# Designed miniproteins, single chains, continued (3): the designs that were tried, part 98

Each design is a single chain, and the fold is of that chain. pLDDT is the mean over its residues in the fold that is shown.

## One batch from the design tools (miniprotein)

Design m11410
Fold by ESMFold2-Fast:
Order: sequence, then C-alpha cells, then structure tokens
Structure m11410 (fold): chain A 73 residues (1-73)
Amino acid sequence: SENLAMSYYLAGKLAFQQGQYDEAVAAYTQAISLLPANHPDLAAAYSERGKAYQQLGQYDEALADYEQALKLS
C-alpha cells in the first residue's frame, strides 16, 4: 500500500540521518517495491537509496539508483 510505502520511506530517511546506512537501504528498498511506477515520490526514493549506497562505498549500486531517479524525473 502507498501508506506502508511512505512509512518505509520515512524510516529510511530517519536511518540515514542516524548514519545507519544499511538500515536506510533496506527501508528504501521496501518503499521502492511498494510504490506504484508512476508515484511522484518514486524518483526521490531511488535518489535517497543511492545516497545511502554512496555512504556505504557501493558506488555501482549508487550510480544505478541515481540513473533510475533521473529517468523517473
């Protein structure tokens, strides 16, 4: 559901703010899986997960998420 997706998105943002980047990736992954393809926040979810991957040094995953966010914007 959209409400559940947004709960995961907010959980991801909170985890990121606390430096819990693995937890942020997991939460954003759940948000992305639950958001419909045309949802206005889908690009933001990919971008935020990309930032978390970048903090983890997972640069290939970060780049893929940033490219997906750009395609959705």
Scores: mean pLDDT 90

Design m11411
Fold by ESMFold2-Fast:
Structure m11411 (fold): chain A 60 residues (1-60)
Amino acid sequence: STAQSIRNKLLAHLRRLGSLTPESEQRVQQWSQDLAFGDEQSKADAAQGIEELMREAEAR
């Protein structure tokens, strides 16, 4: 599914950065569902959350 494709790509990126935690995995799972199937607001919130998480992961 589209949600699984988004999730797998984000999880692989976090694993490569050494930032994959149970909490980040759960957040990515929810955001991937929202990006694939949510309304415009849910999609915007998910995209912003992912951007912030990736910025924090890369800044470590």
Scores: mean pLDDT 80

Design m11412
Fold by ESMFold2-Fast:
Structure m11412 (fold): chain A 55 residues (1-55)
Amino acid sequence: TREVAAAGIARFGGLSREQGEAAVDAAAQTGKEAARAAGVSPRIGDGGAKLARAI
């Protein structure tokens, strides 16, 4: 889940849980921008962002 992923990121980086969640959100945004740059529709990038937040 997003909470478990955020906890893992926080533990690895020595960050708080909230900072881990912010990192997951930032990664989701970066995924959207990368999808646009690759010529992929925003819809597919949006799906990737949802998955990143759910995990």
Scores: mean pLDDT 60

Design m11413
Fold by ESMFold2-Fast:
Structure m11413 (fold): chain A 110 residues (1-110)
Amino acid sequence: DLEKQAEELAERVAALLRELGADEAADAILADPLNPSNLLKAVRLFTEQLKKQTSSERDLETLENGEADYEKAIANIEKNKNLQDYVNLLGHLADVLEGILKGLEVLKKK
């Protein structure tokens, strides 16, 4: 069931966002887990949070490019209503967020 997979992945993404301190982004996803527009809001909120923490033009450009790529992917999902693409996007985002958390844990142990 693709809807169940999307809901479970959306909950995982929200949990990872909360661990990263992005409570507003997590709340946006959980308000409607099957709505790609809520995922877009979450991506924008999280990217804004990260942009406030950077003073590097290079890092800012990387964040802006990443945001634009997710916005394009979400816009295509909204147009096509392709639930499999949404599941795939949520899975990729979960992996990215988990990678960030693991990286931060390594830095805290040093």
Scores: mean pLDDT 82

Design m11414
Fold by ESMFold2-Fast:
Structure m11414 (fold): chain A 91 residues (1-91)
Amino acid sequence: SELEEFRRYAEEVARIVGAEVGPLSGGSLLLAAYVYSVIHDDEARAAAYRARIREQRRRLAARNGIEWTEELEAEWEAQLAAEEAQVKAMV
Protein backbone atom coordinates (compact mmCIF):
# COMPACT_ATOMS: atom_id res chain seq x y z
CA SER A 1 0.00 0.00 0.00
CA GLU A 2 1.02 3.67 -0.30
CA LEU A 3 1.35 3.97 3.50
CA GLU A 4 3.70 0.94 3.58
CA GLU A 5 5.79 2.55 0.81
CA PHE A 6 5.87 5.86 2.73
CA ARG A 7 6.89 3.98 5.89
CA ARG A 8 9.86 2.47 4.01
CA TYR A 9 10.79 5.98 2.80
CA ALA A 10 10.62 7.25 6.41
CA GLU A 11 12.92 4.42 7.58
CA GLU A 12 15.43 5.16 4.77
CA VAL A 13 15.43 8.92 5.55
CA ALA A 14 15.97 8.13 9.26
CA ARG A 15 18.90 5.87 8.32
CA ILE A 16 20.49 8.63 6.20
CA VAL A 17 20.15 11.34 8.90
CA GLY A 18 20.95 9.01 11.85
CA ALA A 19 17.54 9.24 13.54
CA GLU A 20 15.00 6.70 14.81
CA VAL A 21 11.51 6.34 13.37
CA GLY A 22 8.56 5.20 15.47
CA PRO A 23 4.79 5.23 14.79
CA LEU A 24 3.94 8.03 12.33
CA SER A 25 0.72 9.82 11.36
CA GLY A 26 -0.37 9.88 7.72
CA GLY A 27 0.81 13.48 7.52
CA SER A 28 4.26 12.54 8.83
CA LEU A 29 4.43 9.62 6.37
CA LEU A 30 3.58 11.97 3.48
CA LEU A 31 6.28 14.42 4.66
CA ALA A 32 8.79 11.52 4.79
CA ALA A 33 7.91 10.56 1.18
CA TYR A 34 8.50 14.19 0.16
CA VAL A 35 11.92 14.31 1.92
CA TYR A 36 12.87 10.94 0.37
CA SER A 37 12.05 12.32 -3.10
CA VAL A 38 14.17 15.44 -2.39
CA ILE A 39 17.14 13.31 -1.21
CA HIS A 40 16.94 11.25 -4.43
CA ASP A 41 16.56 14.36 -6.66
CA ASP A 42 13.16 13.16 -7.92
CA GLU A 43 11.77 16.64 -8.63
CA ALA A 44 8.50 15.38 -10.17
CA ARG A 45 7.60 13.22 -7.15
CA ALA A 46 8.77 15.92 -4.73
CA ALA A 47 6.48 18.46 -6.45
CA ALA A 48 3.52 16.02 -6.33
CA TYR A 49 4.04 15.27 -2.61
CA ARG A 50 4.52 19.00 -1.88
CA ALA A 51 1.13 19.70 -3.51
CA ARG A 52 -0.50 17.00 -1.32
CA ILE A 53 1.12 18.45 1.83
CA ARG A 54 -0.11 21.94 0.85
CA GLU A 55 -3.67 20.59 0.45
CA GLN A 56 -3.47 18.85 3.86
CA ARG A 57 -2.32 22.15 5.44
CA ARG A 58 -5.19 24.06 3.80
CA ARG A 59 -7.74 21.50 5.04
CA LEU A 60 -6.32 21.58 8.58
CA ALA A 61 -6.41 25.40 8.61
CA ALA A 62 -10.07 25.37 7.45
CA ARG A 63 -11.03 22.87 10.19
CA ASN A 64 -9.45 25.17 12.79
CA GLY A 65 -11.12 28.35 11.46
CA ILE A 66 -7.87 29.76 10.04
CA GLU A 67 -8.09 31.67 6.76
CA TRP A 68 -5.62 30.24 4.22
CA THR A 69 -4.44 33.46 2.54
CA GLU A 70 -2.07 33.82 -0.42
CA GLU A 71 0.43 35.39 2.01
CA LEU A 72 0.28 32.41 4.40
CA GLU A 73 0.66 29.96 1.49
CA ALA A 74 3.66 31.90 0.10
CA GLU A 75 5.32 31.98 3.55
CA TRP A 76 4.78 28.22 4.00
CA GLU A 77 6.13 27.47 0.50
CA ALA A 78 9.21 29.66 1.10
CA GLN A 79 9.92 27.84 4.39
CA LEU A 80 9.48 24.42 2.75
CA ALA A 81 11.80 25.44 -0.13
CA ALA A 82 14.47 26.56 2.38
CA GLU A 83 14.17 23.25 4.25
CA GLU A 84 14.38 21.36 0.91
CA ALA A 85 17.60 23.23 0.04
CA GLN A 86 19.06 22.30 3.46
CA VAL A 87 18.17 18.61 2.94
CA LYS A 88 19.81 18.64 -0.51
CA ALA A 89 22.95 20.26 0.97
CA MET A 90 23.20 17.48 3.62
CA VAL A 91 23.30 14.63 1.08
Scores: mean pLDDT 77

Design m11415
Fold by ESMFold2-Fast:
Structure m11415 (fold): chain A 80 residues (1-80)
Amino acid sequence: MEKYTKEGLEYLKKKEYEKAAEYFKKAVLEDPNSDKAIFEAAKELGKILGVPPSSLLPLFEAPPDDPEKRAETLKEVILK
């Protein structure tokens, strides 16, 4: 697990949603082709927030070569 993704998940477990979103944003920005980071974040977010994977559908609509859009989608899901 990437360092930023791991930190984001730890903050999410502590209910520090703003910090979690910041770290997930850094994770996708550092590796814009990291489908693995997005997939792992979606899986762990579903477990922590108690939402089904279908609730994370916007993550799959973000273009692969637009890391900023992917990061914004993750932040929106976390803070929603």
Scores: mean pLDDT 61

Design m11416
Fold by ESMFold2-Fast:
Structure m11416 (fold): chain A 63 residues (1-63)
Amino acid sequence: MKQKLLQTINDAAGDVSREGADPLEVLERGTKIAGQKNPDTPQSTLDQVYQQQTQQTQQQLAA
């Protein structure tokens, strides 16, 4: 369940990143698209995945 959601976010983020958006904006837009493609996914699950990905992206940016 979470792995498929993560993969959908990654694919959507890849499309958005081609537009030159910053990494955090790419992640936000990708997560929204993943939520639309998986309407049965609870908002709490989407929030958890988004927070985990945001943490990783911020860590990478800070390095």
Scores: mean pLDDT 68

Design m11417
Fold by ESMFold2-Fast:
Formats: C-alpha cells, structure tokens, sequence
Structure m11417 (fold): chain A 57 residues (1-57)
C-alpha cells in the first residue's frame, strides 16, 4: 500500500543517514579499509531495502 511504501522510504532515509555517519566514524577511527567494508555492507542493506519498497508498491 502507499502508506506502507511511504513508511519504508522514510525508514530507508533514516538508515542511510545513520549509515553515512557510521562510515565516517569508522574511517576516522579505524581507517579507510574498515570504512570501505562497512560501506559495502550498507550498500547491500540498501539494495535489500529498495527490493522491499518495490515489493509493497
């Protein structure tokens, strides 16, 4: 439904913002290689999130 899709999009935006902060923190504290690994993990999570939104649309 439209309501469910809208809620999922809002949650996705929040996760993206939070993930961006996490990658920045990891890059600062653990180095770029660790940040790159986290970024890859978040990209996979974002892809699954898009599939979920598409499923309910």
Amino acid sequence: SDDLARELLERRRERVARGRREVGEINRTEGQEAGDRKSLELSEEARRGLEEVERVS
Scores: mean pLDDT 72

Design m11418
Fold by ESMFold2-Fast:
Structure m11418 (fold): chain A 90 residues (1-90)
Amino acid sequence: SKEEVLKLLDGAIEAVEKGDFQKAMELLRQAVEKLSPEARKVYAKHMVELWEKLLEMSRKNAPLEEIREFILGQLRKLKADVEKVLEKES
């Protein structure tokens, strides 16, 4: 359901805030399995943008705090856009 997806995304954001990246990845995996095809396209676009930027930041030896803040910002944008798609499907 929409509520289950949003709870999983909130859990992933909280896990990143706590530095538990393994838990964040597992919760994101569970969320994507519950998405409609349309919502999965939005999710995939955000995740591609996230990983491309993370790779760029890693190559430039960006501070860990800057990387963490970027991940949090991107996941919050992901949640907002996924929520909009799920709302239209409701």
Scores: mean pLDDT 86

Design m11419
Fold by ESMFold2-Fast:
Formats: structure tokens, C-alpha cells, sequence
Structure m11419 (fold): chain A 78 residues (1-78)
């Protein structure tokens, strides 16, 4: 599915930061609850791999999906 493809890009440390950001934005704009845990797991890994990109994604999440942004913020504070 499109969501599975976007999640794979978000989780790929070899993908360009711009493509990972785009994948995160699309996953949040067309959010599906069944992908919540997978998105947060991918974000947790990304927060370690690229903290700057993780902060950028969080800034957008606050506008696109505030509830998901709260979970992302907890991950970054951990």
C-alpha cells in the first residue's frame, strides 16, 4: 500500500532527508490509526539517526496531527 511504501522511506537511513520528511508529512496528512505504532517506531529510530530531521518532522506534526506530535515529543525527550 501507499502507507507501507511511505513508512519504508521514513525508516530508510539511506534515503535523502527531503524524501524522509515528505514521507512523514504524507503519513500524517492522511493518517491511519493502524499505522500509529509503526510511524512512532520509525520516528524513534530516526530521532537517534538524524535528530535535526526528527525535530523538523515534530514541528510539522504539531500542525498536521497534534496527538501524534505529543508522542513524538515524548520520544525526543527520552
Amino acid sequence: SEHDELLAVLADPSAPSSERLRAALLLMDNFRPEYREAILAAFARLAVEDPALARHILAWARQLHPELAEEMERILRA
Scores: mean pLDDT 88

Design m11420
Fold by ESMFold2-Fast:
Structure m11420 (fold): chain A 87 residues (1-87)
Amino acid sequence: MAEEAYQAAYAHYAPKVPDEAAELLGEAAGLAAEAEELRRAGAPESEVLRLLAEAYEKVAEAYRLAGKEELAELAREKAEELRAEAE
């Protein structure tokens, strides 16, 4: 069942990161996958870069929740860079 898969994932991540941080990392992975699919489909680069920027913002929040401030700052800076390139 889906709940059993959640329990397995929770048992793996819970001692390493807060549940909320693990959820944000999952959402970021989904956005990154969507961006790669759009790029392969020939979507405008600006749309791909916006999705990647949103993914990095979620990664930054996940690292902040996990107490990894330096990694959170690097992810935030990468998101800002991608947003600037999205023009």
Scores: mean pLDDT 73

Design m11421
Fold by ESMFold2-Fast:
Structure m11421 (fold): chain A 81 residues (1-81)
Amino acid sequence: SAVDEELERIIEETRERLEEVKRESEENGWSKEEMDKRLDAVEMEAGWRILELAERAGLSDEEIARWMARLKEVYDEILAE
């Protein structure tokens, strides 16, 4: 569906932004604390965007939880690298 495509786009855009923050952190010598803070901000913004879109589209709580879990999985993958 168009909503699923838009949610998928948010997830993909968020992955790219998280990778960019990590790269910039390494290039600029930011502390782990500063990097984590910036990564958390990106995840929070993405989470709000997903929630807002999903609620407007009438997705179930279960579907919303699934998309939020996927966002968290992407975040955890980037942090582990």
Scores: mean pLDDT 86

Design m11422
Fold by ESMFold2-Fast:
Structure m11422 (fold): chain A 64 residues (1-64)
Amino acid sequence: EEELVKLIKEAAKMLNIDLTDEQLREIARGLLEGLSPEEIAKRTGLSVETINRILLAIAVLRAM
């Protein structure tokens, strides 16, 4: 969980996206629960496009 939160923070930083603590928590929770990008977007108030960009950045960071 803490590792995932750190990855989301780094992904957001790479994309110059400002996330609230609440949005960070909801993205981490949604990923751990296996929620769709659409459901995570709905819970955070972010666009599906923004969630997909964050997920791609996380995948890149995990591959490094």
Scores: mean pLDDT 82

Design m11423
Fold by ESMFold2-Fast:
Formats: structure tokens, sequence, C-alpha cells
Structure m11423 (fold): chain A 90 residues (1-90)
């Protein structure tokens, strides 16, 4: 799906530009959530909430790295897949 691909590409661009910008990381998470919602998975708010938890637990650069890993797997279809990818990046 072209729209989902564009959302993932934009999220990656934000995460690569400044991993210390909390607002950019949260915007990237929102875009990832929108892309996943197109596949009937998470909504944008759920993804932003997950990003806030990652920032609180691991700090901004690590949270950006973990979200970047998710943006490279656009066909993730479940919470289990998302958790597995995040755990592999830690």
Amino acid sequence: MEEARRLYERARELLLADPNDEAAILEAARLLGEARALFGELDAEQMVASAKKLIAEHGLPTAAKMLLALSRAPEVKSEEDEKRILEEVK
C-alpha cells in the first residue's frame, strides 16, 4: 500500500534527523501508528503511548533506534511481532 509506505518513510526520516528531539520521535510514532492502522493493528494514540514508555525507560536515542527498527518492518501484523522487534533492538 503506497500510503503506508509513505508514512513509514516519513517516520524513518524524522527518527534519523534528530534522535534527541522528543517531539520528532512522538510524531514519528504517530505516523507509524497511522501506517499500522491501515493494516487493522494499532492506532496512532497507542503507538505514541508506546513511544512515551520507551523514552521513559530507555531515553530518547534508544527509543528512536527502537522505533526506527519498527519502521523497517512495515508488515508487522501483531503486538507480539512489535514486541519481538523492539526486544531484538535493545
Scores: mean pLDDT 68

Design m11424
Fold by ESMFold2-Fast:
Structure m11424 (fold): chain A 67 residues (1-67)
Amino acid sequence: SEEDRRRAAEGLGRAAASGSASGARSVAQMTIKDLSKEEAEEALRYGIAKAATEAARAALQQQLDSL
């Protein structure tokens, strides 16, 4: 749903702003756990594009690759 997409984007935005790989991974995993594979892929790509650090970007890319 649109609401689920918005909440996912907000969650992945927080993950992208994380100063650590573990923080980014934890927030991303919690955000995507109830999403479909397609919704999770979209949300993770959004987070990767917004990543504030290389550590966060790499962690989110690993989550995307594991779907």
Scores: mean pLDDT 81

Design m11425
Fold by ESMFold2-Fast:
Structure m11425 (fold): chain A 80 residues (1-80)
Amino acid sequence: SSLQKRLELLLQPSYAPDTEKIAQLKSNGTLEPKVQKIQQLNEAIEADPSQAEALRAQFLKEFKLSAQDDDNLRLYLLSQ
């Protein structure tokens, strides 16, 4: 699926987060809730990988995120 391909891309060593966008999220206090939700979703997906696309679609809708915004947040978490 497109989501699995994007997750695989985020694991590439040459990929880096957009630190300027992350700094904006830190400044406006919206980074923490998004990080916590991603961690919860990762746990749920680990339990049932077949739900991965549905759960991630719900996350994007809940937080008004684009696919690119989600990719950047996941890259940030991988860099920590």
Scores: mean pLDDT 74

Design m11426
Fold by ESMFold2-Fast:
Structure m11426 (fold): chain A 56 residues (1-56)
Amino acid sequence: MTPLEKAAEALGMTVEEVRKRLIAAARDKPLPGTFEEALAALPGVTPEQLERIRAA
């Protein structure tokens, strides 16, 4: 499973929704260097959701 699919599962979103949020965040400023840091920068993402993505 791709990192995007795992992120979508952990966040309770679709892969398309995760992509849209990352694109919207990047539009106003560069995202952090790692995928996990970029996810942590998104509004509404909790530390528990990030740990679920890591465990996958």
Scores: mean pLDDT 70

Design m11427
Fold by ESMFold2-Fast:
Structure m11427 (fold): chain A 65 residues (1-65)
Amino acid sequence: MAERFPASAPPASTSLAFPALVLVTDENGNLLAGRVVRDLAEYRATAAEFSRRFPRGTLWVVPAV
């Protein structure tokens, strides 16, 4: 299941499973970026990058079941 969080407040490591797909959409629902992350370090780097580039976007995390 996908979990939704504002990009200005990305989720902590709570309930994350890897590999996971991290997506960010704008306020109009357009996909801005996406990346598959393999571990917590990749997730943190990706979340920081997406929050920096898209502070008003919505962050989605889709764990690999």
Scores: mean pLDDT 70

Design m11428
Fold by ESMFold2-Fast:
Structure m11428 (fold): chain A 62 residues (1-62)
Amino acid sequence: SAAAREAALRARLIAALEKSYKIAGKDPSRAADDLAAIYAFLAEKGISRDQQAQIIEEALAG
């Protein structure tokens, strides 16, 4: 389902953000909450859900 694919994508983004935080010396336990805050920020700017996911994925891609 679309919901299952979105959940899998979010899990991958959380893992990528946790890895980034660990490298930067930040608390990786904050990654899930911080990712949710980033999604909320983009939604408030009127960015579509698909565009939100794309922006975050591109920002975390090497």
Scores: mean pLDDT 79

Design m11429
Fold by ESMFold2-Fast:
Structure m11429 (fold): chain A 85 residues (1-85)
Amino acid sequence: DKMIREIIRLAEEYLPNEPGKVLNLRMAILWAAKTLSPDLFAAFLRRVKEVIKDAIENKWSITDLETRFTQILAESVARERELKE
């Protein structure tokens, strides 16, 4: 919960004029929370926070950020499925 708030705050700082992009991130986090195990969800949140901080510091494009989020989500889902046999 607190981590999710911090992630959204960082995303709003990075994308102040893109409320739709921030909403899409919120929806992706909610889907991940429902889909991933607690351990994988915690790892997913840590990776998302790190990526947003890197995007702010290194001035990544919105496209680069979205591509990285898609990769992280796909990797997390693949790992969840592997752990389910």
Scores: mean pLDDT 76

Design m11430
Fold by ESMFold2-Fast:
Structure m11430 (fold): chain A 90 residues (1-90)
Amino acid sequence: ISDKLTPQELADAVAGAAGAFEKSAEALRNGDLRTATIYAVAGLLLLVAAEKDPRYKEALENARKGMQLMDAGDVDGAIEAFEKAAEALR
């Protein structure tokens, strides 16, 4: 139905998502919620192309959990969730 990414495009998107989640966690450690939100959204958008690949399901679940924890004001939980999302993509 929709366009599929090439293996190279998928690898680049996954690497970009990992870096984005790492930067989101770092921004949260610095108290910068705005920058953390921007990177978290960017990581999720990059990872949407991989949403049906079971290798990346854990990363997507942790990234979504991180966003929910940020909305709830659980900064420490959000940091842990985004770090786990990045690690699942390495």
Scores: mean pLDDT 79

Design m11431
Fold by ESMFold2-Fast:
Structure m11431 (fold): chain A 80 residues (1-80)
Amino acid sequence: SLRDILDQTTAQLLAVAPPERHAEVEALAGTLRVALDEGQLDVLRTILAGHAAAYRAAGDDASAAILDKTLAQIDALVKS
């Protein structure tokens, strides 16, 4: 499910993030959960894409790759 994808994404981000980034990852996870719970899939995708780009710009390719994979998985499940 989308929720399972977001839960796995959060776990993977926490596994690769340094301790000083854990609060930021938890805040992102909370924001993604709210967007999902409110059915705002376009907002969810925008947040994921924006954070992936921000991580890549900061040289955090591992976190960026995790979010890119999550976005692809969500896009594969979304049906108009």
Scores: mean pLDDT 84

Design m11432
Fold by ESMFold2-Fast:
Structure m11432 (fold): chain A 86 residues (1-86)
Amino acid sequence: SDLDELKEYLEKLFDSIDKNNDGVISEKELLEQADRNGLSEEQKEELLELHKKADKNGDGVVSKDEFIEMRLIDLVGEEGYQELLS
């Protein structure tokens, strides 16, 4: 399904950012990946806001599940995400 394909894509994105393979993304890892991809400061600020929003438990890191959920919601909207889960 489109949802499964998006999840696989996002899992690969997560793994590309999670260089130490600890199963979470830190703010530092996210910024290092953004620098490798040549993102602007404005794009980095947007990523940091998404990271902070995805960090539901406030531990300063984002799990793979939190990352995938937030990215899917960002791409298709909350309503679209709920429809894909149905």
Scores: mean pLDDT 72

Design m11433
Fold by ESMFold2-Fast:
Structure m11433 (fold): chain A 80 residues (1-80)
Amino acid sequence: KVSAVEALKKLNEAAKELEKKGYSSEAINKAIIELLKEATGQKEVNIDTFESLTEEQVKEIVEKLKDEEVLEEVLKKYPE
């Protein structure tokens, strides 16, 4: 179990790297939400979702965000 603050920090750092690569904040936020739903099995993302995240789940989400091919598949399925 990671703290919500630590999880948000790691996700925000990954988001900043994607923004530098030319992705919009809206696309990045959508990808993060969808990956959080996938990792947790939840239909909605809220603060309790972040509190329940394991270190393994955070690492997996960050790794998928860094994989541009996986990111593009998520964005194609859920366009802006």
Scores: mean pLDDT 73

Design m11434
Fold by ESMFold2-Fast:
Structure m11434 (fold): chain A 90 residues (1-90)
Amino acid sequence: KDREIFEKMVEEINKLNDEKLKEAQKLPKEERLKTEIKVGVVDIVVAVGVTLVKRGEDVLEVLKFMKEVFEKLEDKESAEIAEKAIEEIE
């Protein structure tokens, strides 16, 4: 079920982002702010992806674009989570 795989991927990225935000609190101010902004951008990408899937866009296509965006953001962990979801659907 493509949509259930997508929702599980969203849950995994949300948990990862929560962990990153907790770890960021240990960083110097400049690095902390940079991490918080990066995590915030990833959260926006996830929210847009959820909206696209809800309006009936193809789950696999949305996942492939989300993975490309995560790679551009240098968020390798989120990109790997998205790739796992792509492989599960294919």
Scores: mean pLDDT 88

Design m11435
Fold by ESMFold2-Fast:
Structure m11435 (fold): chain A 60 residues (1-60)
Amino acid sequence: SEELLKEAIEAGRKLGKVLGLDEDVMEKIARDAIEYYLSQSKELAEKFVEKLREKIKELE
């Protein structure tokens, strides 16, 4: 899903910023992870995005 891919990339960049890491590196990691999960199960892909967003809220 294009929506899940975009959400994962956005969350990855934001997590990178919160952790003081390179946002482009975190975007790449998030993209690779979401593409892998989308190839396995849409439910796992959705759970991955939810976990990223939950962690960002916890750290902010």
Scores: mean pLDDT 83

Design m11436
Fold by ESMFold2-Fast:
Structure m11436 (fold): chain A 87 residues (1-87)
Amino acid sequence: ELSEEERIRKGVERLMELMEIMKEEAPDSPVVQEALKEMEELYKKFEEAKTVEEMEEIARKMEQVVNRALGTLSAEKFAKVIEKMAA
């Protein structure tokens, strides 16, 4: 149970890092701005989650938001985001 919870928390932390990098690389993107708002609301719900099942559901929604925002980036900006995440 704890190891699964740690896995989910690490995944969420990585998604939050991706959003911060996207904010830096594409601050003028309306999709990135909306994704940042959605991620803030989802993260609040994640902190309030009482079960691993609830945490997984919220993390899945967060992943969908991040993937949608990433998909709207130009190839050049996408490459910069991935490079910064790897560093």
Scores: mean pLDDT 82

Design m11437
Fold by ESMFold2-Fast:
Structure m11437 (fold): chain A 94 residues (1-94)
Amino acid sequence: MKEKAKEEFEKFLRGEGKITDYSDEFLEAVYEYMKEKGKELGEKLPRLQAEMQIIGDILRMVGNFIEFGGDERDEEILKVAFKGYSEGLEEGTA
């Protein structure tokens, strides 16, 4: 089930699908996915370039929510994604 949630989120990030799951399990999967991605970016890139990649990803998510006719709950996904990314980036740059 967690693997399916990560798959749905990855499809959304590619612009290939709409988010239809707003469960706590899905939010946890988004947090974990973004934290791992933030850590990888922090390890591979200079901090400013990693931060620019994060900004680009967040802007893409906002664009996709607008394109697919967003839900009020999309704000919670954005909050969780940003939190995961930020915490991952700090871990990766340590």
Scores: mean pLDDT 77

Design m11438
Fold by ESMFold2-Fast:
Structure m11438 (fold): chain A 70 residues (1-70)
Amino acid sequence: MAVLVLHPDGTALVFLDGELVASATGFTQEQIDKFKDGQIVSREEIAKYSPELAALLEAHGIEEVEVLVN
């Protein structure tokens, strides 16, 4: 299962089976506030906020992520 960890500094980290597979920066606090812990979010939804992160997810075959807000 893939997990997306969102940090208050705008950093996003994606883990698959405990390994870091993707990272991005530039998430705004307003964007982060729209997500809830444990929310399952599609790659297509992520693309609305970070097209670059969505492209990295596609490269790893990741269709959905579980969001964790730090």
Scores: mean pLDDT 84

Design m11439
Fold by ESMFold2-Fast:
Structure m11439 (fold): chain A 56 residues (1-56)
Amino acid sequence: EEVERLERRIAELEARLDFLKQLYEKHPNDTGLKQAIADVEEELARLREELERLKA
């Protein structure tokens, strides 16, 4: 089911985001990590919006 697939993808990206944020705490001057975090947050927002559309 599409909802289950999106939920799984969201969970995977949330785990990745947590990992990247922990790395960024160790290296707060790493601009590459800032960009990676922003990219994941943007993708999460898109997937959550799609999930909401499917639930409605």
Scores: mean pLDDT 83

Design m11440
Fold by ESMFold2-Fast:
Structure m11440 (fold): chain A 61 residues (1-61)
Amino acid sequence: MPPMSPEESLETLEAILATLSPAHQLQVLRWALEELARSDLPEEVRARMRARLEALKQRAA
C-alpha cells in the first residue's frame, strides 16, 4: 500500500473518530497531536494539521 499523504491520514482519522464516543475521540486526538509534535513535517503543514485536530477536539467536547 502506498504511504498516505498527511491529508489522507487525517481523513482516515476523522472517519475512525466518527465511530467513537466523545471521551475516546479526545484520547485519540491527544495521541494524534503528540505524534504530530514528534513528526519532522514542515512547520506550515504541522500548523495546518494541528489546527484541524484542535477543531475536531473542540467538536468532540
Scores: mean pLDDT 74

Design m11441
Fold by ESMFold2-Fast:
Structure m11441 (fold): chain A 93 residues (1-93)
Amino acid sequence: SMAAERAKAQSLIDQYMDAIESRKDWDRYAALTQQMMAFIDEQGLSKALMEAAKISPFIVLSLTRAEIEKQKEHIFDVLAMLAGAGLGLLEED
């Protein structure tokens, strides 16, 4: 469901933000990036959709907390769209 996909995306984003704030555990940051990439792949996101969402290991690793906050709406929109694609158009602001 769209709600479940958003919840999973939010959990991953929260973990990324926590890792960025700590700035002390590169291995944890890399592992979270891999989990996000795996989730995106599981949702069937093409490279073009990943580019549109600004989601990549390289981008996530280089972003500040403020940029992550800005990007998470796009991440939610893309993941929610894919989860709901068979059910109709996403119209939430």
Scores: mean pLDDT 50

Design m11442
Fold by ESMFold2-Fast:
Structure m11442 (fold): chain A 73 residues (1-73)
Amino acid sequence: SKEELIERLIAAGVSRELAELLVAAAEKGQAVDPEIAAIITGLSKSTVSRQLRRLVEAGLAVRLENGLYRLAE
């Protein structure tokens, strides 16, 4: 379920605001720009980048060649 996915992302080291944004973007078939994500969530750019990197290392997200991120679900 959507909430189960959000909780898995949080367990992997992502804030709820970023987890919800990633899931919402995935529902629309969209990738997430770290700079735009920081603005939308109110998190610092360094926090967003660190959390997105953790998801990639956990196999839960992929970094695209253009620097955008998407869930690997």
Scores: mean pLDDT 86

Design m11443
Fold by ESMFold2-Fast:
Structure m11443 (fold): chain A 114 residues (1-114)
Amino acid sequence: SKEEAIKLLEEAKKIVREVLEIFRQMLDDGRITPEQKARLKELATKLREIAEKLRSLYPDDPRFQALADALEGLVALVERVLKENTPELFRDAIRAAESVLTLIDELIEELKKE
């Protein structure tokens, strides 16, 4: 249902916001802590699960497929940050997370108007 879709998108938004906050903290500090690494791994797993669910539940809706692609792209950037933590990669990851948040907000607004 539309309400179930919005709920799933709000869950994705909350997780992406937390990823963004961690990336901003890492960029400011110039380092990544073991606790931040563990949390990013957990959040990346949750984002993968949401992306898979979006693809499965809405296979014929290009908006949900595009968002699933964007979430998977953010997961890939999280995994790269965990291996290669550079300021440039942190900035790229921050921009990707901000872009994903915009896509989520736009889709929620579209669904609320339907």
Scores: mean pLDDT 87

Design m11444
Fold by ESMFold2-Fast:
Structure m11444 (fold): chain A 70 residues (1-70)
Amino acid sequence: ITTGPLNAGTIIQANINGQQTTATVLSGNVILSANQYTLQNGQIQLDDGTILTTGTDNINITIQSILSAG
């Protein structure tokens, strides 16, 4: 996982509020802190079409892996 902006369409394995899920990145930056990769200033779309926004929803999106680069 590389820090910095993620391309729209990147598919990630994420941990959201303690739940592991797959999500498509719409926007955002990867930050590495305390050996954890998180998405900041971004949005992801879940498989059901739900869009989650970092900061607005007070949701921490931890990136576990990149499954497909956008």
Scores: mean pLDDT 74

Design m11445
Fold by ESMFold2-Fast:
Structure m11445 (fold): chain A 66 residues (1-66)
Amino acid sequence: ASLTKEELTLALQDEVLGPLLAPVAGDAKFDFTLQHAESLVKLGELPLTPEDLLKLVKERVEVLKT
């Protein structure tokens, strides 16, 4: 499961998700996948599992679309 290009663009422009996704934005010109979530958790030293991060990003994007 990944974000569409439209959803990824919305996430990168969001005030909350934009800064969070910035470290992988250069690499994530392809699907935002579990592997990218894992890289973010490691680079950002986030207290989350990669699966939890991917879920949170998707839930936030759905809110942004509403």
Scores: mean pLDDT 70

Design m11446
Fold by ESMFold2-Fast:
Structure m11446 (fold): chain A 67 residues (1-67)
Amino acid sequence: SMHEELEAKMEEMKQKFLDSGASEESAVQALMNKVLEALKREADGVRPLSPEEKAEIATLEELYAMG
């Protein structure tokens, strides 16, 4: 449940950034894409999220809350 909620939230955040006109070259966009790919790999059973990937998710959540 928490995993599904986090994945849905990250997809929503990505869509909002795209809709807002965020640059593909921006650090925030690159970080978001990296996090989403990590979540996809985890969901596909390839590997669990690393501590670094979890920290990147936390960073994106802070940026989203500020934005």
Scores: mean pLDDT 63

